# Designed miniproteins, single chains, part 65

Each design is a single chain, and the fold is of that chain. pLDDT is the mean over its residues in the fold that is shown.

## One batch from the design tools (miniprotein)

Design m2391
Fold by ESMFold2-Fast:
Structure m2391 (fold): chain A 57 residues (1-57)
Amino acid sequence: MKVRAVKDYTATSPDELSLKKGEIAELLAVVGPDKVLVKTKKGTGIVPGSVLEPDPR
């Protein structure tokens, strides 16, 4: 499943991934109430679900 960043996000821990607004990622898993595991060209990491939206297919 493709998701898109709605805003820039800076990782605050080693388990998190930084994203730029408009960056496309693949949703792998929901790991917490507002935490999702995503895959990008930079690798895999956790980001807040609130900074993501479904990519319009």
Scores: mean pLDDT 78

Design m2392
Fold by ESMFold2-Fast:
Structure m2392 (fold): chain A 57 residues (1-57)
Amino acid sequence: SAARIEAAIAAARALAAARGRPPSLDEVQTIGRSLGLSAAEILEVAVRVGREWQAAR
């Protein structure tokens, strides 16, 4: 669901901020599985978070 995808993005952003680096795919997969996301939804989260890190300067 869109709400779970946004929750996963928020969790991935928080993790990245706390560690000072972008989250790994394994970290995004762990977050996504904990929220019941499908493999396709997990990939969407990874792509969005990756794009945000490229844009944030």
Scores: mean pLDDT 80

Design m2393
Fold by ESMFold2-Fast:
Structure m2393 (fold): chain A 60 residues (1-60)
Amino acid sequence: GDVIRRLIMKEYGLSEEELDELIEMVRRGASEEELIEYLMEKFGLSEEDARNLVKALRSL
């Protein structure tokens, strides 16, 4: 599982702490819409990039 985490961090420019926060949001039952909005606001991602990251997070 660690390899996939490192690939996500590199692709989206996330720190380990930021990735762990996002994984915790998914585990707490955050909706796709909530995650997309958060990623766009906090990390400046496009809607397309935010949607792709949410899919990656849900595959962990």
Scores: mean pLDDT 81

Design m2394
Fold by ESMFold2-Fast:
Formats: structure tokens, sequence, C-alpha cells
Structure m2394 (fold): chain A 76 residues (1-76)
């Protein structure tokens, strides 16, 4: 759980910074940060795949992955 939570916290920070970069018109920085957030979120989800006690953290990972995927798709 600790590693997955750490990865999600980092992904959330990167996602927030990516949105700020996107709003500023820095599409290159935004794309890079969204890609990093996606990688961290996937790693967190993989760590939580078989953990029933981790339902809330898994849900957050799924929500973050969906949000990052949508943003990257919009930038592609």
Amino acid sequence: MEEAERLLRRAEELFRRALEAKAAGDTETARRLFEEAMRLTIEAAELLFDEEEAEEVRRKAEERLAAVTAELDALA
C-alpha cells in the first residue's frame, strides 16, 4: 500500500502541474508531465490489482488513469 500511495501522490502532483502547463500553452511540458503521471498511475494500479483492502486507493488510481488518458488523447 505505501508504495502505491506514494506513486499516486506523485502522479496527482504531476497531473496538476501538467494542467497548469496546458493552460499556459506549454503543450510540450504538459504532454511530458501527463505521460509521467500515466506511468506512475499504471504502476500504482498494478501494485493494487489483487488487494481487496485497497479498494479506495485502486479507485483513485483508476480515476487518475482515466483523467490522464483523456488529457493525453486531447493533446495527441
Scores: mean pLDDT 77

Design m2395
Fold by ESMFold2-Fast:
Parts: sequence; C-alpha cells; structure tokens
Structure m2395 (fold): chain A 76 residues (1-76)
Amino acid sequence: MELLKAMIEHYEEALKKNPKSKAAQAGLYFYKGEIAFLEKKYEEAIEYYKKAIELTTDEELIKRSKELIEEAKKKM
C-alpha cells in the first residue's frame, strides 16, 4: 500500500509540472486501479485500468492492465 500511494503521489507531482502528460495520467490511473484491486473494489479497479490503457502507448503497461482486468473479472 505505501509503495502504491507513493507512486500515485509521484504521478500527481508529474501532472502538476506537465498537466497534459498522458503518460503521467496513465500511471496515476494504473496505480489507483492497483489500490482499488487491493481494497476488493474490482469494478472500480477495472475502470481505472481501462483508463490507463486509453492514455498510454507503453505496451508493458497495456499488457499488465489487461491481465489485471481479467483477474478482477474472475473475482467478481
């Protein structure tokens, strides 16, 4: 949890410096999804991961987000 919150703060600071950074927005949504997943808010986690996918061109982040969406769906 501490690491995930630190990552969110990191991307929020990045967005303060560059508000139009889609990469920073994608990172923010991804880690918000991770927190929602850990809190067992699977519907919310899926929504955050989908937003991260829409905002990123990072293939690894897209792949990981898709895997986590499938895991969340299995737990619903």
Scores: mean pLDDT 82

Design m2396
Fold by ESMFold2-Fast:
Structure m2396 (fold): chain A 56 residues (1-56)
Amino acid sequence: SPYEEALRRLAREAVEEMEKLIKEKGATTDEQFSEIVREVGERLRERVAELRKEFA
């Protein structure tokens, strides 16, 4: 479905964003990794909420 395809795309973009931030910041500690995951996760949740409204 278009909704599921959009969700899969958002998930892939989130993973790619995390990988880029890890490289750019030179993250090597659990604390640094957790911060990056939290920030990207918050943006992903917002994008998913917006997507749900479009398919409401």
Scores: mean pLDDT 84

Design m2397
Fold by ESMFold2-Fast:
Structure m2397 (fold): chain A 119 residues (1-119)
Amino acid sequence: MTEVTESGGGTVPEGGSQTLTDKISGPDEVLAVSWWREAPGRAGEPVASITASGKVGYDPRVEGRVTISYDAAKKTAYLTLSNLRREDTATYTAVAATVSKETGVVLFSPGPGVPLTVT
């Protein structure tokens, strides 16, 4: 079973930077990691994604202010947000896409979510 452990949330000043970390554990092969966020009064929205091969995607609303990277040996994804704005205040959730070794089916495993507050 795939497990997702997230860290790096908290309260940060406007204009600052913060790195969120997603550590993936379990026997299944990691295909991709995506980061999503949900703010009060807004629908959940994508932030960034990376494949195990290193192909990246960024949502246009955050492009130029975020970077995503993935360490395949450690099965750990990093999302760095820079030049933080008050509207970046949200709960950030990493989702791991993995191939089940038992069934061969692609599974999507969300983490518990990490709150980030920009003051």
Scores: mean pLDDT 80

Design m2398
Fold by ESMFold2-Fast:
Structure m2398 (fold): chain A 80 residues (1-80)
Amino acid sequence: SKESEELIELADIQLKNAQIAVEAAKKSGDEEYIKEVIESIDELIKKLKELLEKNKDDPEVSAHLEKVIAKLEEMKKELE
C-alpha cells in the first residue's frame, strides 16, 4: 500500500541521517558528541521497534524495519 511505501521511505531517510551523524561523530573524536549520537540512535531504534510491533502483521514493512534496526545497531557498535 502507499502507506507501507511511505513508512519504508521514512525509515530509509532516518537511516541515511543516522549514517551521516555517525560519520561526523567518528571524524570529530569528541566523546560528548559521540555520546549524543549514540543516544539519538538508541531513541530511533526504540521508535522503530514500536513501529515494527504496530506493523508486525505486514511482512514487507516488518522485514524492512528489522533490516533498518539491525543496520542502526551495527552503526551504534562502531561508536562504542
Scores: mean pLDDT 86

Design m2399
Fold by ESMFold2-Fast:
Structure m2399 (fold): chain A 89 residues (1-89)
Amino acid sequence: MDEIEKQILEAIKNKDLDKLVDLIAQYLGISREEAKKIIEEMKKRLEESLAKVPEIEAEMKARGASKEEMEKFREVKKWYEQWLEALKA
């Protein structure tokens, strides 16, 4: 794993939005304002994905998804929720 990837994951875990903006700007060679726009787009996509979760869970249950499949889906959901909280901080 690259050093930059580790720093990004730590910033997400710590909900350090300013650090995340700085890291993305440095990594992509763009301005902080452009990095903020990327973060806002990511936030919007995560919110849209999470809004669909109840419908996806209902469909999975209706088709007889296994307990293991449901647990994997909930782990992915929790990961998305953590990312969204970091981006909102």
Scores: mean pLDDT 76

Design m2400
Fold by ESMFold2-Fast:
Order: structure tokens, then sequence, then C-alpha cells
Structure m2400 (fold): chain A 81 residues (1-81)
């Protein structure tokens, strides 16, 4: 699953697997959307990471992990490093 690739830091494969899951399910799983957001953040694509974290929160507003991903992406977009 995409979760196995994310846990192994294989972000390219994780992204492909999560995208296939989303394409098959029509964006209905909050955890899958959040994990795709995590992958994008780890790859430095903070705009996509924020997008998928927001989609995750639209399905489950109480998803603490998605709130964390959203806040992390926002901080990276706004901050200079």
Amino acid sequence: SGNDYLNNQDYDTARIQYQQDIDSSGYTDSNTLNNLGVVYVRQGDYDQGLFYADQSLSLDPNNINARSVRNGAINRIRSRQ
C-alpha cells in the first residue's frame, strides 16, 4: 500500500499508490488524502501538501494529523529557509 512506501520514505512510489487509491475511490478517504499531503510536503511541494490536507479536513475536520500537515505546509510556504 502507499502507507508502506511512505513509512520507508519512498515518496515517489507512495505518491503513485495514493493517487491510484484516490482515483479509484473518488477522494473519499481522509487518511489517504492526508498521507498524500504528507508525501507532497516531504518532497517540498507545499502547495499540493496543503491542498490534500484541506481535502482531508473537509472529510474529517477532527483529523489531527491533517491539521498538523496543513499547519506545516502553511509555515513552509510563509517562512524563508
Scores: mean pLDDT 81

Design m2403
Fold by ESMFold2-Fast:
Structure m2403 (fold): chain A 58 residues (1-58)
Amino acid sequence: SGIVSDLQSMRDAALEAAKENKEAGLHMLQRVADGGRMLPIASSVGEEAEKLAKEIEE
């Protein structure tokens, strides 16, 4: 669906942003994680974003 594709695109953009600015990338990933948590159809994308944020923060 469009919402899943949009969240995946935001996740990918967040990873690119994190290369230039870790804080900005983490903030974007948190937004994707929050969106995925609120929408059952996008839960896997949200879980991936949360895991990626933890890996970058460590």
Scores: mean pLDDT 81

Design m2404
Fold by ESMFold2-Fast:
Parts: C-alpha cells; structure tokens; sequence
Structure m2404 (fold): chain A 59 residues (1-59)
C-alpha cells in the first residue's frame, strides 16, 4: 500500500507540473506526505486519487 501511495503521488505531481500547475503539485505533495508520515497509506492513496480526479475535471 505504501508503494502505491508514493507512486500515485509521484505520477500526479509530475503530471501537474507538465500542465503548469506547480502550486497544485506542491499542495498535493504536502498533503500526501503528511499522511505518509502518519502511516495512513490508504488515506494517502485516496487523497492522491481524489486530487487527480479534480484536476482532470477542471481540464
């Protein structure tokens, strides 16, 4: 689970930076990292997925 959350974060951050959304990328990275530090891996993964869905909905 931890690896999936980290991969989801990395992929989303990379995609957001490619789209020029650096502020959104930093926000997502910070929120997911906080959950990872608390060992809330399922919540971290969910957070990354939800953030990705919101970005795609805006585009």
Amino acid sequence: MKEKAEEAKEKLVKKLKELGLEEEAEKVEKEVDELLKEEKYEEALKKAVEAGEKVLAKA
Scores: mean pLDDT 77

Design m2405
Fold by ESMFold2-Fast:
Structure m2405 (fold): chain A 83 residues (1-83)
Amino acid sequence: PRIVGRFRRVVLRNGEVLFESSVDMTEEQVENWLRNRPAMLEAYRAGGWRIVEEEETPDRYRLELERVDADGNLVRERFEYER
């Protein structure tokens, strides 16, 4: 399958990077992610997450989510896609 872009996810706790992943995506995988994105965002909201920032252009997508966890830590997740 043809690679059309790269998807990146970062998880931070109190500004410290806990986790980072990057994956190359095919057109089918991008379409599947777009199809699942509304359900994913609903699940995050149900879990107490707030959308800090969301930006979408034809070649780029960025999403930042934040939550204060049960221990009082500020947790952020970032999702980035670049074609």
Scores: mean pLDDT 83

Design m2406
Fold by ESMFold2-Fast:
Structure m2406 (fold): chain A 68 residues (1-68)
Amino acid sequence: SMAKELAQKAAEILISMGDEDAAKELRRMLEGASDTQAFAAYSLVVILKSEGKSAREILAEVRALLAR
């Protein structure tokens, strides 16, 4: 599904930043996510990485986005 592909791509970005534990937690947070939620999370990961945020800061912002 698109949601699973987006969650995997987002996790791979955190892996590329050297934080496999953050990537694993991101995948768990995105389990059962809608396509819209997964796309929003992926977009946020891309933007925050471009702004120089750490993997842990990115993970915290994605958690805040999904906490509803």
Scores: mean pLDDT 88

Design m2407
Fold by ESMFold2-Fast:
Structure m2407 (fold): chain A 70 residues (1-70)
Amino acid sequence: MLISRESAERAVVRLLLEGKISAEQAQKIGQQLKTLPEVISAEQLKEIALEAGMSREQAEELVRLALELQ
């Protein structure tokens, strides 16, 4: 499943504002997203989230929210 980089960035901001991820996690994911094409796979977004130190549950919530925000 494909996710726009813009919706992924918006999902990161929303999770940060809701207190579900840390500012450090949000910054790491945001930096990674800027190096990627405008459209990414859900799997790539999940991998980036896990590399940023998010739990599996947090990574799955990020993917779900990014798909919802498209």
Scores: mean pLDDT 84

Design m2408
Fold by ESMFold2-Fast:
Structure m2408 (fold): chain A 80 residues (1-80)
Amino acid sequence: DKELIEKARELAKEMVEAAEKLLRGEISFEEFKKKLAEAGKKLAELLAQASPEAKAEIEEIAKKAEEEVKKLVEEALKKA
């Protein structure tokens, strides 16, 4: 499942980049939420297709991205 894992990494990167843009004031909170929801939906589709081994790796990628996004969102809210 190399392709599914790579797609998960790309989605994780998109989620972090959206949070970084939110922190910089380049996108609205509403636009950020839409991007996050879309990425989450795509990630769920990858997980549904993944082998147990790939699923574990994708879940770890998602967890790390969620932690980074949370930190960036908290910082954006403090700055507002």
Scores: mean pLDDT 82

Design m2409
Fold by ESMFold2-Fast:
Structure m2409 (fold): chain A 56 residues (1-56)
Amino acid sequence: SAAREQALRLLLKAAKAVMDGNDEIAEKYLEQAVSLLSPEEAERARAALDTVKAWA
């Protein structure tokens, strides 16, 4: 769906922000992404970004 594609683009921006050391910007993109997702998808998205933070 268009909403899921937009959420994925926002999650990629959040991951890039983490790699650049901009946690504030990463959190803003994550919040925008999860607003477009179901609760189950939002939980997976948060876990995915936590994984990026652990490996960044």
Scores: mean pLDDT 86

Design m2410
Fold by ESMFold2-Fast:
Structure m2410 (fold): chain A 60 residues (1-60)
Amino acid sequence: MLTAESGRELVERAVELAREGRLEEAQRYGTAGYIGLSEAGDDAEAARGAQRVREAAEAV
């Protein structure tokens, strides 16, 4: 699952998990999504995804 589409889905799941307070799972999904987006060449979206996960985790 190293496509940009799969990376985006993993980041969205990580944001949802972070909002639920499931921070360990959010970190795992967020890391996988970041790697997928970065390897697909979408470094800007990977960086924004990581930031969104951090902001969601801080809001818990």
Scores: mean pLDDT 77

Design m2411
Fold by ESMFold2-Fast:
Order: C-alpha cells, then sequence, then structure tokens
Structure m2411 (fold): chain A 55 residues (1-55)
C-alpha cells in the first residue's frame, strides 16, 4: 500500500541522514553531498505519494 511505502521511505531517509551526518563528521563532504541529494529525492517521492493518497 502507499501508506506502507511512505513508512519505508521515512525509514530510508532516517538511515541516510545518519550516514550523511557521519560523513560530515569524518570530513567527507563529497559523500555527505551525495547522501543529501538522495534524501531530497526520497522526500520528493514521499510528498508525491502523500498527494496521491490525500489529494
Amino acid sequence: SNRERILKLMDEINELLKQARAAEAAGNTEKADELYKEIIKLQEETAALFRELFG
């Protein structure tokens, strides 16, 4: 269901945020930037699913 997909996307975003923060702490700016780009894509997908579910 779209609800289950949204919950999975939120979990994925949380895991990527942990990885991005770890990369920043390690001084790996390139890795952090790529992780934040992926987070943005997942947030956009989550927003699209919300619009489909709730209008």
Scores: mean pLDDT 85

Design m2412
Fold by ESMFold2-Fast:
Structure m2412 (fold): chain A 62 residues (1-62)
Amino acid sequence: MYSEAELRELQARGVKADGVLTPADMAAVNAWFASRGQPPASEEEVLQIQIDMAKLGIGSPA
């Protein structure tokens, strides 16, 4: 599970906790992964990030 600080970095890069995977979400997560020296994220990993963000109220209006 990602830390709240890591999820906030992803939210700041434009990742949305709406449960809908978009090319913009993939691009934002992959840019963050590249900045950390990590290979590109899978769709399943990006969806898990969105779920974790939603559970913590990060990047969601409600």
Scores: mean pLDDT 75

Design m2413
Fold by ESMFold2-Fast:
Structure m2413 (fold): chain A 74 residues (1-74)
Amino acid sequence: MIKEEAEEIIKRAEELKKEAEELNNKDAIKLAEQAIRWAREALETQDEIALGVAQVSAAVASLLIKIEKEKKEK
């Protein structure tokens, strides 16, 4: 449940951070870092609000990366 979701978000956010760094998108890097931070907090505390913030941050980071890639690919 919360632990499994938090672990999944951490893994995904680490991948998103790497992609954001390759694209030099500072906003996406910041959001990926926020997702990692809040997901770690959710993993330790099982706080549903922390998990929700991590999910939203990761989703926005992913969207920014997708938009950036689409602009580069044509």
Scores: mean pLDDT 81

Design m2414
Fold by ESMFold2-Fast:
Structure m2414 (fold): chain A 67 residues (1-67)
Amino acid sequence: QAERDALIAEIGRLTRERDRANELAKKYSELGDTEKAEQYTKEAQRLGAERDRVLARLNALSAADNA
């Protein structure tokens, strides 16, 4: 369960970081700082993709153990 708990914690961390990056992207877009807005949008996309990979790993472990 330690491995599964670690993956769940990582998904939570990545979700929080992605949401924060999306919020910053919106704030900078509203301020007219297009360059920073794009930077944070790309960061949010990277964090989302990484979260999805960790989620896939968690699902694979659950499928292998049938629990």
Scores: mean pLDDT 83

Design m2415
Fold by ESMFold2-Fast:
Structure m2415 (fold): chain A 86 residues (1-86)
Amino acid sequence: MLSLELILRAIGLALRAIGLLFEAERLAEERPDDPRIARAKELAERALELAMEALKAEEEEAERLLEEAERLLEEAERLLEEVRRA
């Protein structure tokens, strides 16, 4: 069974991914053809998948999945920030 710490990390990352997807949809209304928005959505969706997979994994694999999810979310956040500043 996963530790409570890993479960809470997975939930936190999943919520971050959902928040980024909502932000990307909002930005897409103003900039529908911006490839950075499409890329950020892809990264956030993949991060959500990895966070959900982590909940079903063994502890060591869960840590690796959550680390990758966090990296993808950081890139997605960077891309959406670039869109907001443009």
Scores: mean pLDDT 86

Design m2416
Fold by ESMFold2-Fast:
Structure m2416 (fold): chain A 63 residues (1-63)
Amino acid sequence: AQEYYEEGERLYAEGRLEEAVRKYEEAIALDPNYAKAWANLGRALADLGELAKAAEYLAKAAA
């Protein structure tokens, strides 16, 4: 889980938002309780303009 999260963070820093989303989704698939992955997935989706989906995933991070 953490390895995919860290790869997602690198991709996000490079502006590769769609690839970052994919890596955060892989981290969550391995650990659904990984709050940081949910939060950063929501952030990346908001940056892509996917506001409704971003709000849903940010709520998962806060649970």
Scores: mean pLDDT 79

Design m2417
Fold by ESMFold2-Fast:
Structure m2417 (fold): chain A 81 residues (1-81)
Amino acid sequence: MKEELERQMEVGVLEVAGAVYKSLGDKALAQGKYEEAAKYYEEAARYYKKAAEIGEGEEKERMEELAREAEKKAEEARAKA
């Protein structure tokens, strides 16, 4: 139970880090800073992937989906750069 809570807390911290970088990417994208947006989305994907490696079951699947979406946004931003 305690080990499971510690794991969930660690995943939560990584998810928040990913969300922060995604928000920075969205802001850069809105400003036409495509290269900067791509770099932020790449960092978001990196944190979501780390969370997926630690997570289990539905939590892992959700983190993997967030990582895929961040990678798509990074690719789209790079295509516009």
Scores: mean pLDDT 84

Design m2418
Fold by ESMFold2-Fast:
Structure m2418 (fold): chain A 70 residues (1-70)
Amino acid sequence: SLATGRAIGHILRGMVALEEGKYEEAVKDFEEALKLDESPLAYRMLSKAYEKLGKTDKAQEYRKKFEELK
């Protein structure tokens, strides 16, 4: 679907941003992916990005969402 395709695009961009150490940009891309398609993958990636930023409470919140949906 169009929304799923766009969500995947944002996930891929966010993953590249994570590899480059651009954690705030990664969060932005994963948040856009989540808005387009609430997938377990989007929650998991957002949790990882917040962990890299040291925002442990946010990381745990999105990790719980991932566990609920998988």
Scores: mean pLDDT 85

Design m2419
Fold by ESMFold2-Fast:
Structure m2419 (fold): chain A 89 residues (1-89)
Amino acid sequence: MEKIRKIGEEYAKKVAENKDDPEAVVETLIKFLEDASPELKPAVEKVREVYEKGGTPLQAFAVAAGYAREQGHLEVARLITEMAKAAAK
């Protein structure tokens, strides 16, 4: 649990530093999903699809958090929500 929290905090900082670059924000989210669990690979594909269709980073965060929650990765879903807040700040 603590290891995932530390990883999430580090990725939230990267999102905050790149908040004016939507592509970098989305790529940071994808890297976090890959580092968090191999079970989240379908969430990576959903995030890419949303962004390629002209979706916003906020929409990409929403689909990633939703998928993580459906798979029982509740802490990962919470950390994705914190990254979304960092992007909006």
Scores: mean pLDDT 81

Design m2420
Fold by ESMFold2-Fast:
Structure m2420 (fold): chain A 69 residues (1-69)
Amino acid sequence: MLSEKEIEEKIKEAEELVKQGKYEEAIELYKEILKQYPLNYKARGNLIKLLYEQGKFDEAEEVLNTLIE
């Protein structure tokens, strides 16, 4: 299990990528966090919002549906 600090550091890195307009890199980093912690609500929420804003609706729904499956 990653420490809370390591998870927060990765989320912060993804947030910085979004601020720089590096949306695809941010999406990939959020996906890597969720591979290890699929129920991390902060990373999941941020990824869904980012995917929706980028028009990647199918990917956003996949992230939402992972909680149900």
Scores: mean pLDDT 77

Design m2421
Fold by ESMFold2-Fast:
Structure m2421 (fold): chain A 102 residues (1-102)
Amino acid sequence: APTPVEQIKALFLEHLDKVLALAKKNNFVTLAKKIEAQRAKLKAAQTAEEILAVYDTALTIAHTYLSFESKTDPKAKEALKEFEELEAELLEKVRPLLDQLA
């Protein structure tokens, strides 16, 4: 059976794929490139510490970009809401796995 760390990594990669699709759908080229770079780092990450750090950086990049763009772009405001919904769904799935690591 996959370990909790392997399951968390898989869920984080799936979530970044959804964020990447959201960025591409809205033509947020800069965000898409930054998320692709974080996704590559996440795939290379071997430890729970590395996986969590890379993923946290990716969330910060996405939230910062979408929050800034949402000030002038209604599409970015809607994308921010979609991003927050995807993050909430991920946290519900990841929480019991994180509890197993504590």
Scores: mean pLDDT 87

Design m2422
Fold by ESMFold2-Fast:
Structure m2422 (fold): chain A 66 residues (1-66)
Amino acid sequence: AADVAYAEQAVANLRDGIDFAGLTPEQVRWAAEQMVAAFEKRSPQAAETARRLMDELVAEVEKRAA
C-alpha cells in the first residue's frame, strides 16, 4: 500500500505546514487540489485516498478559522 502511505505522508507534510506557517483555509484548499491532481496522474487509488484525507484536513482548518 505504498500509494496510500505516500498520500498519508503528503497530508502529514501539508498539516505540518499549517501548524508552522499559519496557512489559511484557502491556501490549504488550493494546495490540496494541486496534490490530488498530481496523485490522479500517478494512481487513481492514491488520488482517492489523498482527496478524502485532504478534504478532511481542509474541513478541520475551515472550522478552526471560523
Scores: mean pLDDT 73

Design m2423
Fold by ESMFold2-Fast:
Structure m2423 (fold): chain A 59 residues (1-59)
Amino acid sequence: GPAVRELARATGVSVEEARKLLEVAKELGVDFAARLLHRETGIPVEEARALIEAALKEL
């Protein structure tokens, strides 16, 4: 959905990679996934958390 595409666009990862990150968020929690995304892309943790939460609501 649009939020998954926005997550990919804002971070520079592919839509497929964004979907895999959402599976990590489901299994290990949004905070863990947000910190992982921050480490890999440099996006602020709070922005990563908001993008991940929005994308999870579309699944």
Scores: mean pLDDT 82

Design m2424
Fold by ESMFold2-Fast:
Structure m2424 (fold): chain A 89 residues (1-89)
Amino acid sequence: MLSPELQEFARQLVQMVKEKAPVEEILALTEEFIAKSTPEEQAVILLATSVALERLPNGKEEALKASEELLKRAADLFLALAAQRQAQA
């Protein structure tokens, strides 16, 4: 199940997409929630924002570029978490 923090993030993200918010505002919201989230939650936040950016009607080129960078960050974080789990074994 999604944590209350992730549910609140998803709610705000959906609202920003409906309001056609600028890419910079969506990225600012994403970084705010990342700063107070666990690494596992950060991966989910990055993936959700990437998907949301692909659906923005405004600033499509910048939105797609930002989406790709967020996907790379999510992949790097996944690899770091996998390495941490192996170290704990």
Scores: mean pLDDT 78

Design m2425
Fold by ESMFold2-Fast:
Structure m2425 (fold): chain A 98 residues (1-98)
Amino acid sequence: SMKELEELKKEIEELKKELEELKEELEELEENPDVLRLIGLALRLIGLILDLERILKKVEELIKKGIEEAKELKKEVEELIEEAKELLERVMELMREG
């Protein structure tokens, strides 16, 4: 239970780092669009969203088991999912305009 919480925290930090890298790449592509790089970024964002949704389900299971600390992780994961979806929408808009 506590070991699972620590493993989830580590996975969330790795995905958060990946999201920041994808956000920086999008900012570069907004200045100089490249269709193949945008497609690659969209696929990576979709993969990240699926990974975050998987983690969210595990976090929700820990909350149901009475692990109060998991509630903070739930909020963090939900915010990361929302940000990743917003980035994906920006990628799709840029692809439509190009």
Scores: mean pLDDT 88

Design m2426
Fold by ESMFold2-Fast:
Structure m2426 (fold): chain A 89 residues (1-89)
Amino acid sequence: EAEALKRERLEAILALIEDPTPENVAALTEALRREVELAAARNGASPEEVARALAEIPGLVDELLAFIKSNPELAKEYAEQIREELARL
């Protein structure tokens, strides 16, 4: 389950780097939300801790979009690293 969510997150990041569409933004947001919920369930996090973690997700996605726009060559290198990691899963 954790490996499946990690795969979904990595695939969503890769898709966003290759094509920064609203659909790919939504896919990454959903993948991150699912990972937060799984981590919370496993660690017994409080509803307040979960709410704070979920509130950080839009900021993280916005930072990634800004990184892709400002550093296209580094984003391309990051995409290659993600492809290598996905090949090991």
Scores: mean pLDDT 82

